Designed miniproteins, single chains. Designs and how they scored, part 65

Each design is a single chain, and the fold is of that chain. pLDDT is the mean over its residues in the fold that is shown.

## One batch from the design tools (miniprotein)

Design m2244
Fold by ESMFold2-Fast:
Structure m2244 (fold): chain A 110 residues (1-110)
Amino acid sequence: SEMDKLLERIIKEYEEHIEKLEELKKKASEEVQALLDTLIDNIESLIKYIKWMKENKTPEEEIKEEVLSGHDQILEGLEEIKKKASEEDQKILEEIIKEIEELKKEIEEL
């Protein structure tokens, strides 16, 4: 289904975002590392939940609501980290935010 294709793309893009966030973590202050760890855990939890919803044939409307809620939580975490990040790291975080906002729009338009 179109929903299944979109969810697979969301999972893949979030896995790519985790890789970028892990790279940022290597250069970050202890405070920012802790926030990045929490954010990465939240993203991994969302990926696992999406996979579970797909396997359990959850209604599409419920999947949309849960994924949109997950996106909002992740976006809030990214904005908090961005306020404490270096100017170079802020640019990377802004790119991730933009990609998540684009995915959110595609889910809403489905």
Scores: mean pLDDT 88

Design m2245
Fold by ESMFold2-Fast:
Structure m2245 (fold): chain A 98 residues (1-98)
Amino acid sequence: GAMELYLRAQLEELKELGLVSDEEVEEFEARLPALLADPAAREEFRAAARRAAAVNADTDPVTAALAEAVANDDAEAVREVLPAYRERLRKALEELAK
């Protein structure tokens, strides 16, 4: 679903930025099925995605579009935005390497 695609992309970004360890990644992946099965957690996450879409609309339109797709539970829209989301991270990492 949309939430899983987004959470995996977010985890990949945090790992590339050095903000999470391989152990933390494994712990997150072990918890992910239970999180995705919890209706309350899913609704809280969708509410957070709606807020993220609004906050990022002006300053980070790629993150806003991804958050909107997640809020709408639109897995296809998430898949369409993910390449641009990954590309913004690559550009940010290239800038930091200089």
Scores: mean pLDDT 79

Design m2246
Fold by ESMFold2-Fast:
Structure m2246 (fold): chain A 68 residues (1-68)
Amino acid sequence: MTIVTESGIKITLPELPNGVVKLTDESPATIENLPESVKKSDITVEVDVETGTATVTIRGQSEKGTIT
């Protein structure tokens, strides 16, 4: 599953999350276009499977993501 945020950050997860997933540096997620100052552990993903949308929170700031 791939989530693209409004800022262009691309997050690829190996499986569809059930609710809210807080990432860790050891999470099997791959992340593209992440700012150099941001770590995987700064990221939380909430997936709405019914609408095909996601909310991505980075250091307390939330943005909308599209599931592709």
Scores: mean pLDDT 77

Design m2247
Fold by ESMFold2-Fast:
Structure m2247 (fold): chain A 68 residues (1-68)
Amino acid sequence: LSEEQKARLEHHVRALQEAFGLSEEQAAAILAAALKSGSGMVLLERAREASGASPGELLDVVAANRLV
């Protein structure tokens, strides 16, 4: 990963931590799983499992923060 891509990933990890109350490890694992699959659906599914958030809450966060 380039420095620019790494900084962007760190930003998304922080955004997930703040939005869902996730640990750094949980947020990083969710983002890594989504990147490996190439699918935003994996991001939503893993964030829901880790945080207990509803699908509506996840969509609101994605829309507000442009995470995908």
Scores: mean pLDDT 62

Design m2248
Fold by ESMFold2-Fast:
Structure m2248 (fold): chain A 65 residues (1-65)
Amino acid sequence: SLEGRQRLRDLLARASPEELEEFKAMAQEIARKNGIDVSEDQVVVTGEILDELARRWEDRERARR
């Protein structure tokens, strides 16, 4: 999970502001399905959610290739 978090951090560092907003919406959707409030403590709750976010983010970028 630490590697998953670092990879997401690296991806977000080069993301545009618009992509960051899309990422937040995606994170909120995943968190809601798990009963977690993203705006409060998503960073400390689960690496599983972060890994899922990384996969979905990579998939959308591949589709844009």
Scores: mean pLDDT 63

Design m2249
Fold by ESMFold2-Fast:
Structure m2249 (fold): chain A 84 residues (1-84)
Amino acid sequence: DSVIQQIIDIINSLSGISDSQRQTIINMIRTFSDDQQQQLYDMLLGMSDDDQVSFLNQIIDAANQNDISRIIAIINDRIAQMAA
């Protein structure tokens, strides 16, 4: 259905992330624009499970600092790396 539901399904399929960490990521993604959600989804589809866990841990660290700008920067930097 929605892009956000597809992202949630990916996050819920991952091992190595706690339930509290999953909920933190999901709540944060819900604050993203439709364009940011689409970019995140496209990026996650290109990653291995290990890369997804590593990437999401970086996002959790930024979320714990309550730094939305850093989260956006992490996403943009990863998209740029995958495009290169």
Scores: mean pLDDT 74

Design m2250
Fold by ESMFold2-Fast:
Structure m2250 (fold): chain A 68 residues (1-68)
Amino acid sequence: AATDGVVAALQAERDRALEEIKDAPPEMQAGVRAAYDAAITAARNGDFETAQKHGREADRLVAEARAA
């Protein structure tokens, strides 16, 4: 199903991103997790536009955590 596939992809991206930033400050890790969790929740509700917006925010936060 489309929703199941999108949710699985977001969960895999979250897990990979958190592994990449595991040495970042805890508050930055929490921010990334929250953004991906919001994206996953939106995707589960069929709101793929909101899921994409939260996914982009998560990508931005991951880039900031890598630079820190």
Scores: mean pLDDT 84

Design m2251
Fold by ESMFold2-Fast:
Structure m2251 (fold): chain A 94 residues (1-94)
Amino acid sequence: MEERIREHVEAVAERLGLSEEEREALLEKLLALDDARAAEHLRDAVESLRTPEELEKAREFVLKIARAKTPEEARKALIELEYYAAMLRIQEVV
């Protein structure tokens, strides 16, 4: 389970250009949630993004997760990121 969370965090950090410190903070936070699905949802949301502007916005949400003081705050930031990614997909419907 830890290995899966680490792999998802590394993929997100690479795509968003996170620093080593930001990546480690994000990893620590997601491990504290003890929820591999949360890490998978984070990765799926980030990988769904296409433009540099979308990735920069996602980076802000990911840093909110990494800097969250409680698991509840981290979960809220993750939900905000997922909502942002979903809204972008809805805007593409013709």
Scores: mean pLDDT 80

Design m2252
Fold by ESMFold2-Fast:
Formats: C-alpha cells, structure tokens, sequence
Structure m2252 (fold): chain A 79 residues (1-79)
C-alpha cells in the first residue's frame, strides 16, 4: 500500500540521518489494520534514538536489540 511505502521511506530516511546502514526492512500489514515494521541495521543506535524513531513514525517500540554494531528493531504502527 502507499502508506506501507511511506513508512518504509520514512524508516530509511531516519536511519540515514543517524548514519546507520540499513541491512533489512519489512513493513507488514497486521490483521487489526496496523503495521509491523522490522528493521535490521548496522551502526551506533541507542534505545533513546530507537524510541525517537518510533515517536516520529507514530509507532511503539516493541523490540530493540543491540549486539556490537548490529541493531534490530520492531516497531508497531496502530490502526
């Protein structure tokens, strides 16, 4: 959907602003009309920065893992 494409573009832009290398991105519609956004990236990302990304997308941070330079996020955009 166009909203799915907009969310993907916004995630790419926000990660680029923070100097992160995007490794994987999925924007998945949920049965309740929301979206689950799954992000894999490399670079320095703090939980506070992940929360800021979620806030700018109107999303909730559902998952944040950092291991060395690797980061994984799950963001939920409600319906």
Amino acid sequence: SSLQEQLAAQVRALLAELGLELRSLAVLPTLDGGYLILVGARGALTREQAEAIAARLGARLRHFERSGDAVELALYVPA
Scores: mean pLDDT 88

Design m2253
Fold by ESMFold2-Fast:
Structure m2253 (fold): chain A 74 residues (1-74)
Amino acid sequence: LSPELQEFLKQLDNLEANVESMSPEELRQAYLEAGQQLYEFLEKEDNEEQRKLAIERFEEFMKKVMEVMEKRKA
């Protein structure tokens, strides 16, 4: 894995670890931060497989954030 992909994955792992303890405002900010990190990574990375891995990891993170938000509405 490229150093850029490793850094991106680590940043998402750190955000995801705290998702269940986040307020709704913090969840929104984490979502925006993750999106920005993905955008910055994709600008630096030309390898298609690594770009795909980053996008898939981001989609899983988004799904987790949505699940936590929905759970708090119940």
Scores: mean pLDDT 80

Design m2254
Fold by ESMFold2-Fast:
Structure m2254 (fold): chain A 91 residues (1-91)
Amino acid sequence: SSEEERLRKELEEELKKAKEYREKALNSSGGKGEEYRELAFEHLKRALELYFRLNPEEVTAEVEAGEVSEDPRSRELYAALEAAKARLEAE
């Protein structure tokens, strides 16, 4: 359907933006780096929301597993990603 196509495109766009902002955060310092990290989290959260609206076959979620922040938002996003991976594995 056209709605599924739209959601798929939005998911891909949100994942791309999350990765871009994460990369910018790694190449920035101080408050600017933290600002980009926050933007990456917002886009990742949107992507995960869209993922749960689509079938698992339509999403590829990739997050570097090396760093888990003490930040509660990071933990929530990581938990949501783990839930999404578990759902994909079950399907």
Scores: mean pLDDT 63

Design m2255
Fold by ESMFold2-Fast:
Structure m2255 (fold): chain A 80 residues (1-80)
Amino acid sequence: SAVEKLKKGLEEIGKVAEEEKISDEAGQKASLYAAHAMDYALKGDLEKAAEYLRKAGDELEKSGGKKAAEKAYEAADEIL
C-alpha cells in the first residue's frame, strides 16, 4: 500500500538524515512535513502526501542532507 511504502521511506529518510548530521531545526521542519505527508496518505490524498514529502526533502537539502533529500523525493514519486 501507499502507506506501507511511505512508512518504509520515512524510516530510510530518518536513518540517512541521522548519518548526514543535519541540524535539529532542519530535522524538526522535515519531521513536521513528513507527519503531514503521512496524514494525507492515510486520508488517500496521495498528491498532497507527495507534496509534503518534497517539502521535507527541500528542508533536508537546505541543511546539506542531500542523500536524505534524495530519499524523500524518491518516496514522493513511489507513492504516486
Scores: mean pLDDT 85

Design m2256
Fold by ESMFold2-Fast:
Structure m2256 (fold): chain A 74 residues (1-74)
Amino acid sequence: GDDQQINNIVNYFKRQVPGLTDNDIDIIRNFLVDSINANPQQLLKGLQDMAARVPQITPITQRMIDAIKRMMAR
């Protein structure tokens, strides 16, 4: 379910970026909840906005942005 997928992605961020605060995790979780029905353009904007609020996750969000852009170019 979406809740399980969100928890798995949050745990992925925690493993890749040690030292995320509870506030950082809330920002990531809120983005993921909002992203469930988002189109690719909304996802790109959301990822950029999330990285601006939590700069330490930028390498992860940039990989996701690049993947979405590649899918959109097909």
Scores: mean pLDDT 83

Design m2257
Fold by ESMFold2-Fast:
Structure m2257 (fold): chain A 55 residues (1-55)
Amino acid sequence: MTDEEIRRAPKGATLYGGHIEVEHVKLAHEKGIAKLEATGSITDEAKKLMKTLGI
């Protein structure tokens, strides 16, 4: 999944059947909390962002 697809996802959308909110991933990208380059699937990016957000 591309950064653009994450950014355009509707608010309240989730990954992993509700375990990860796409909004958190969007905020991390927009705020630059974690500068992720396309290194893997959305799954890997989401896990890294969860760590950064302290979840």
Scores: mean pLDDT 52

Design m2258
Fold by ESMFold2-Fast:
Structure m2258 (fold): chain A 55 residues (1-55)
Amino acid sequence: SEVEEMAKTLVAAFGNKSAIEQLREEFLSHKDTLSEEKREKVEKAFELALEMLDK
């Protein structure tokens, strides 16, 4: 549910795949500074958000 809520927020805030992909690239450049659990949740949230926009 946290992952789904993050994904919904990403879609609502940015609304397009290119913007979300750019944000994901920025996140990946800092992924080693995050806890493992938080990194996994954010990665899954980006993946789910991109899937939602592939309709």
Scores: mean pLDDT 75

Design m2259
Fold by ESMFold2-Fast:
Structure m2259 (fold): chain A 70 residues (1-70)
Amino acid sequence: DEEEKKKQLKASELMSDLLAEALRELAREGRPASGEEILERAREIYERSELSEEERELIEYWWELLEKSK
């Protein structure tokens, strides 16, 4: 489904930005950055970010995909 792939791409792009910012913040703090810590920091950035409802839905969709892949 082309629409599904488009949605996944947009969600991945938004999450890549959040993950990159999480990595930068953790690096500035001199903290070890495990995958779980990066995801937790990304969640914190998401919660404090002024995002549109559409952007929030895409990010939540990406997290659901991640949990299904576990």
Scores: mean pLDDT 78

Design m2260
Fold by ESMFold2-Fast:
Structure m2260 (fold): chain A 75 residues (1-75)
Amino acid sequence: MLSAEEREERRREIREIIEREAKRRGLTLDPQQLEELVEAAFRAWEEAELPDSLLPLVARETLDGYEAHGRLVFR
């Protein structure tokens, strides 16, 4: 199981990926929207017991869902 520090490290990696992708796509996220996307992506990744190599995929898919539907895809 991941420690609290390891969980926060994964959230930080997800945040960096989402911020980079949002900037590349010309999207403006407020701090609350960014943190909601980070938590949604982290929860989806943790609950599915996915490997670290899939963190970028989960982060990108969460942002894709938000952009396409104007809401979070993962709860």
Scores: mean pLDDT 77

Design m2261
Fold by ESMFold2-Fast:
Structure m2261 (fold): chain A 78 residues (1-78)
Amino acid sequence: REAIKEATRAALAAMGIEVSDEQLERALDKAEELLRIALEAKSDEEAEAAAKPIVDSLKTEAERAAAAIAFELLAREA
């Protein structure tokens, strides 16, 4: 968790995107929930429907980028 958080921060910094610790924690929590949905869903339609409210809650480009990077890093360990 901590390693993924710091890796996500480093990747965002390399892209010129600044996030607060609070934004990074929220993005990581949402990425973990999105990964759980992807692993538990039995169909693409089920995964998309369950993920929609979480994706819609990402209000800034920085939060969306942070969640996407964290999701990719978490998925690599799954």
Scores: mean pLDDT 74

Design m2262
Fold by ESMFold2-Fast:
Structure m2262 (fold): chain A 84 residues (1-84)
Amino acid sequence: SLLDRLDEASREAIEKARKLIEQGKPEEAIKLLEPLLEGAIRQGVWEAVAYISELLAEAYEMLGKLEKAQEYRELAEEARARLG
């Protein structure tokens, strides 16, 4: 699993945020995802950083915050580069 290095609570919170995005609730998803992203960066879990950043980009795009969405897409690309 891409999230094998995260604890169960963090993995459940990421899945909840993904479902919130699917339900058209991007603001609620962002509230869950931003602290999880900070934790994943601190722990060096770059697979999680990439995934969480992609979800944040989608959520911010849904809110019309395109500059913020692009910032998170770039962070996801940087995180993926660290895996190679």
Scores: mean pLDDT 84

Design m2263
Fold by ESMFold2-Fast:
Structure m2263 (fold): chain A 96 residues (1-96)
Amino acid sequence: MKTIFEIYFEAARIAEEGLRKYLETGDPSYIEEAVKKIRELMKKYNLSKKVQIDILKQLIADFERALAASTDPARQRAYQLLIEALKKELEKVEKE
């Protein structure tokens, strides 16, 4: 059985891969796909609504710190797009 921390780190890797593909292609659909894959990951492990919310909030907080530490405008735009996509997904989870 995977721990919540292992699931969190898998979600973070999926998000980073989406950011990498967006930076290489300029296509924001990779960020949207990454967020959908994160949601699928959480559903596959049968995580409760509360745990899904906690993971999404932690991802948002971690990427907001990454955004604040970044001086690269392209990286800043990528982080902003990811944060907004994660916030939108968080709102959807909270309404379920």
Scores: mean pLDDT 87

Design m2264
Fold by ESMFold2-Fast:
Structure m2264 (fold): chain A 122 residues (1-122)
Amino acid sequence: MEEIIKKLSPTGQKIYELLLDVARGKLSAFEAQEKLLELTDDLLLASIAPGFAAGYPLAGFPDEMPEEVKEAIEYIEKKARELEAEGREELAKEVRALGMAMLLEGFSKEEIEKAVEELLKL
């Protein structure tokens, strides 16, 4: 886990911790969104990330969202849902938080997939 998180910038690590606190019910999605807006200029992803980390289904994607970003979010959700179905709820929360933190830091879908697969092997 620590080696995967070290791939994030110091800001990305703060985003990961923030989203993980939301996923664990330690922080509201509203409070997390205010803090995210201090850490990232990606207003669109900052609006989605807290609710996604909390486990809310995506109602859809904005038309302006790049297709690669949509595909990355769909991958993260699919993996988290698979883990939830297996009773691996804590690992699902970590996948949601890590995937969204990486996406907010500008990592590619391929890099996110690799990091999630590394997390699942721990």
Scores: mean pLDDT 81

Design m2265
Fold by ESMFold2-Fast:
Structure m2265 (fold): chain A 81 residues (1-81)
Amino acid sequence: SEIDELRERIEKADEKALPFLSEEEQKKLREAMEKIFELLDKAKAGEISMEELYEKISEIETELRRQISVESFLAIYEAMS
């Protein structure tokens, strides 16, 4: 399913990001991932639309970006490329 594919993509991105993050940043990433996975489960159950899912994920990513250093984000983007 689209949701299962999205989960796999997010998990792979997380695995690639972890080596570039401090312990504190890793904790913040894990908290964000937990919220995202809860939203994926709700979408799979039909409790929220795919549009609402993407909007809420975008909000979580925006908040996470404020909590992670610029250096860590640049390293993640470089590793994902």
Scores: mean pLDDT 79

Design m2266
Fold by ESMFold2-Fast:
Order: structure tokens, then sequence, then C-alpha cells
Structure m2266 (fold): chain A 68 residues (1-68)
């Protein structure tokens, strides 16, 4: 049971790290620093949940959605 819990946590952490690393490689020409790349990736993940929460009261999300 403990091993299963640790494996699940490590798999989730590994997936997050793999996504951050993949994003880092894609954004290397835009972001010189790894810190900037990680910050950008984190903001995207958190932004998604915030957008849903703000959908009823937040008009700024509608403007952000149409950002092209």
Amino acid sequence: SDLYTQQSQQQQSQQILDQINAQSEKYKPVYENKDDQYAASSEEVFGFSGWETSSQGGRNLALAHDKS
C-alpha cells in the first residue's frame, strides 16, 4: 500500500516535471532562464482553474479568451 502511494506520487511529480521540461525546451528561444519558463508553465496551469472560478463574475476572462 505504501509503495503504491509513493509510486502514484512519483508518477504525478514526474509527469509534471516532464511537462515543465517539454515546455522549457519549446520556450527556450523566448525565455533565457529556466525560472521564467517554470513560472510561465505554472501560471498556465493555475490560470485554467481561476478562469473557471471567475466565469460568473469575471469579465476579464472573456477578453483573455479572445486574445489572438
Scores: mean pLDDT 50

Design m2267
Fold by ESMFold2-Fast:
Structure m2267 (fold): chain A 55 residues (1-55)
Amino acid sequence: SAARREAERRARLALLRLAAAYPEDVGTESFVRLAAMLAGVSVETARRVAEELFG
């Protein structure tokens, strides 16, 4: 859906910005939760997108 694509886009932007600022925290649960909060998406959405971006 369009809403799902928009949520994933926001999650990607938040995750990339956080990775630039805190590269050592990439892959932590706190990093994923913070990205979800900043993007206004579910933790599950942020976690899935983080796996796609960072492995």
Scores: mean pLDDT 84

Design m2268
Fold by ESMFold2-Fast:
Formats: sequence, structure tokens, C-alpha cells
Structure m2268 (fold): chain A 94 residues (1-94)
Amino acid sequence: MSPEELLKKAIEHLGLAAQAALGGDTEEAIKHAKEAIELLEEAKKAAPEFSEELSKAIEHVEKGIEAAKKGDTKAAIEHFKEAIEILKKTLEKV
């Protein structure tokens, strides 16, 4: 996949993670968030010039997963949204 396609798919998975978290489906939220991390790690390999920005997005996704595991739905959603915003800004540069 191109870096653009990897970022778009990661954004889609993070949107699904946020929706699952909002619906109380913690397992589904974590599954989609982990799929986003795998896509972002692949994007870092394909476009190493964005490695710092993508690493910041991954850190927010990981914090979102930890919040979801603790039942902090609001914090989980906010972290997934922050990751999405970082990725949208990165996508404008690709």
C-alpha cells in the first residue's frame, strides 16, 4: 500500500475504534486501535520522513487503548481523535 492508503486506512480504523468505545464495545475498540497501530508502523517504514509525526499518533492510540482497558471511555475517544487529527495533518503533506 502507498503511504497515503496506509494513513487513510489507519484513520478509518481509529474512527471505528472511537465508535466502538462510545457504544461500550471495549474489545472491538481495542481491536481497531491495534489494527491502526500496525498500519502506522508500516507507514513509518514506507515514509520515514513522517516517522516523528506517526510515532506521536501511535502514542495517542496506545494511550487510548490503555484508557479503554480502564473503562475511561471519554479519555479513550479523545486520544483516538487526537491521533486522527495528527494523521489528517500528515496526510496533507503526503
Scores: mean pLDDT 90

Design m2269
Fold by ESMFold2-Fast:
Structure m2269 (fold): chain A 85 residues (1-85)
Amino acid sequence: DVEREVEEAREALERLVEAGRLPRELAERTLEALERALRDPSHAPEVVRLGHIARLMTEEGLPLEEAEALAAEAEARNAALAAAA
């Protein structure tokens, strides 16, 4: 049930935004990406990257720009490893 999973994610992201741990725009982007991925699994990599950004911000306290850069590097490494396999 896409609608139920989206609402559960919305609640979790809203709690992080209300706690000041995650920017609202990132929470909105994550929710949109999740909805796309639930309808089309080819969009799953975007959700993984946004989840990594959120983890770096909420668990390690990194600012958005640094978290985005580190998540993009991790995605690039994973893509290179997949291409080498």
Scores: mean pLDDT 79

Design m2270
Fold by ESMFold2-Fast:
Structure m2270 (fold): chain A 68 residues (1-68)
Amino acid sequence: SVDDLVDEVMARGEEVVRLAKEKNVPDEVIEEAERLILKAWATVVSTGDLAAALALVDEAERLVLEAA
């Protein structure tokens, strides 16, 4: 269901934000990561495309790791 896909995207997004805060990543990078996670959520709810949504979460994680 879409709810299951949303839960997966949001769980991975929460891990990215948690990692960013743990590593004291700058607030502007956290905000950019959160925007990508919100876009991932919107992608899943509008299209059901989990692969596209997870690619956006992966981009958020990349930004966090590069800033850490």
Scores: mean pLDDT 87

Design m2271
Fold by ESMFold2-Fast:
Structure m2271 (fold): chain A 67 residues (1-67)
Amino acid sequence: MVAESDVKRVIADIEELIARYEAGEVSEEEVLEAYKRFMGNYEKIENPPEELKEAYERLKAFVESLP
């Protein structure tokens, strides 16, 4: 399992990525590359806590909603 502090940091990083895209600070391509990195890391976590699962689900839904 990742440390609790690492979980909070990952959630914050995901939320920051979404916010930066909405602000026009990152491109769709940059979001997709970050998404691949986040998902690759998520697959390595044996038992992710519920808040981390919810954060990844929000990221996935966000990426799927991109034009």
Scores: mean pLDDT 78

Design m2272
Fold by ESMFold2-Fast:
Structure m2272 (fold): chain A 75 residues (1-75)
Amino acid sequence: SVEEALESLEKDLKKLKEEAKKTTDPKKIQEIIDGLKRGLGMLDQLEKVTKDPELLKRIEELKKEIEKLIEELEK
């Protein structure tokens, strides 16, 4: 389900955020960024298959959070 997929992505985002705080290795940071970008792709797919306003809002909020993290890591 879309809700189950969102819960999984939220959990994965939390893990990537924690890993980003623990590493200064540029290669590991790039792997985290690549993981975040894959998450954005999955959210784009979920957005296309649901019309639920509450789920769409959660998808939009997650996308914004991921995009912010990518910007912070690419500085």
Scores: mean pLDDT 84

Design m2273
Fold by ESMFold2-Fast:
Structure m2273 (fold): chain A 61 residues (1-61)
Amino acid sequence: MDEKEEEAVKRTYQNVADNPEKWLRAIERVGEEFKRRGEDPEPVIESGRRLLESHIAAAKA
């Protein structure tokens, strides 16, 4: 009961904390796609980085 959900969420946070470079790279790719289209990538990159930091902090708790 919620234990599998908790484990899945915990695993996601842990994966982000263990592989922050991988997640940063994914955010960077999205930003580059926006730049190629002539769209502002800054809000997307900033939002992604803040979410990444939040997930890393959650994994440490």
Scores: mean pLDDT 72

Design m2274
Fold by ESMFold2-Fast:
Structure m2274 (fold): chain A 70 residues (1-70)
Amino acid sequence: SISDAAEEILEEYVKQGVITEEQFREAKRRIRELEKRGILSVEDITRALVESGVPEDLARKIAEVAVQLS
């Protein structure tokens, strides 16, 4: 699923020190809420990641890859 793909990508960025554990937890929570409502576009995922503290350019890249992998 898109949320599973996004979570895997985010987890790798935590391991690389690019994002924090806190940003990962918040992003995971927001994306799962969107998935429950059936709202998983690149724009919606990007906004959820930005609201979690992920820089916009990185957030958009993660969203695009997650949607393509699903």
Scores: mean pLDDT 83

Design m2275
Fold by ESMFold2-Fast:
Structure m2275 (fold): chain A 60 residues (1-60)
Amino acid sequence: SHMEKLIAELNKQKAKEMIDLSKKRGEEVRKAVANREAQQAKMQALIDKLTAELQKLIES
């Protein structure tokens, strides 16, 4: 029937949307981890630079 075809198509579309949402969530998590690691590396570099400059001033 026409109704059965419509229901089948709706179920197919919902399944695709759920898969797409799951993939998007995985990408968001990966990006968040990468951003955190990049931020930590940048912060550590700034700390190292400031520490070196402070040590130079103290030892002078």
Scores: mean pLDDT 86

Design m2276
Fold by ESMFold2-Fast:
Structure m2276 (fold): chain A 81 residues (1-81)
Amino acid sequence: SAMDLEILERAIEGFKGLIKFVESEEFKSLSEEEKEQLRQQAEGAYQKALEIADEVGDEEKKKELEELYERFLEALEKALS
């Protein structure tokens, strides 16, 4: 549906923004609890987006989401070290 496509597009753009955010000084200023909450929210958003990509059958967007989520986790790990 159009709503599912919008959710996928927002998820892709959201993860691009999250990668930039975790590399920022604003992220470094967050408490440990806020950083963990962000990680959990990102994981939930990722799982939901993957389910929608599977239902729509968009393998290209699914792969882009998987690659972006891995880049997010790598950026997060570097920011926390």
Scores: mean pLDDT 85

Design m2277
Fold by ESMFold2-Fast:
Structure m2277 (fold): chain A 86 residues (1-86)
Amino acid sequence: VEELVEKIKKKIDELYNAETPEQARELAMEIRKLADQLPKEERIKVYEEAIDAVSRRIEAETDLWRQIDLAAILVGLATDLAVDKS
């Protein structure tokens, strides 16, 4: 679990620093697949960190179309988190 959490956290850092929406989408997909292997408690924490990273990346983005693409990623992550908290 520790190695998996560390791997996911590195991908969350990469997600915040993603240069394109395509890179962000790919990283978010990888985070989701890895997080699905975690226990519920650890998975919730990872999704919250990933959501925060995408939110900060949207705030840093100046291109409207790229912001829209990043917002779609945010919605996907937020939906997964909502399911886990239910």
Scores: mean pLDDT 79

Design m2278
Fold by ESMFold2-Fast:
Structure m2278 (fold): chain A 117 residues (1-117)
Amino acid sequence: MKKTPLERIRASAQATLDAIKNKAPLDEIKAKIDELAMDLHMLLTIARMMAEEAKDPEVMELVKRMEQLLQEINDLYKQMLDAVKNGDYQKAIELGQQAMQLVDEFLSLYEKAEEMV
C-alpha cells in the first residue's frame, strides 16, 4: 500500500472528529464514519491476504490485533453517534479522540505488516 492512502485515511478520521466539533448534521457524520469503516476493512482484507501468503506467525498476530482494533473502533464510533443523537457533544468528542488513537495504532500495525512482507 502507498503511504498516501494511509495519510488520507488518517485525514478522514480527523475530518470526522472535526465534523463533530463543528456540529455537522448527523447524516454527514454517519456518512464519514461509514466511509472510514469501509477503508479500514479494505486494509484489514489486504493484511489478511499478506498473512496468508507469508504464513508468518508474527504477521498473523499483527492481523489478529488489527481485527480486534477494528471492532473497538467500530464500537467507539457507534457510541459517538449515540452521544451526538443525545446532544452530548463533549462525550462524542472524547469518544472520537479515543477512536482516532485506535485508528493511528491500526495504521501503524498495517505499515509494520507491509514492511515484513
Scores: mean pLDDT 85

Design m2279
Fold by ESMFold2-Fast:
Structure m2279 (fold): chain A 76 residues (1-76)
Amino acid sequence: SDEQLEAARLYTAISIQLAGLQFDVEKKLLSKEELKSQLENIEELMKEGKPLFSKEVNEKLEKKFEEAKKKVEESI
């Protein structure tokens, strides 16, 4: 369905942005403040996608987001 296609597109966008954030942390390409801004942008996308995703998908994304947030907070 069109709703399922839109959910897949949003899930892909969130996944790409989370992977990009992980890369930026690992390569030390951005300041902690810039990394926090990326986290805020990802959180907004997750809020937009929440009603389109299953409970299991939302729980998986929230877990990935919290792991990313921890890495940013622990970055020097």
Scores: mean pLDDT 84

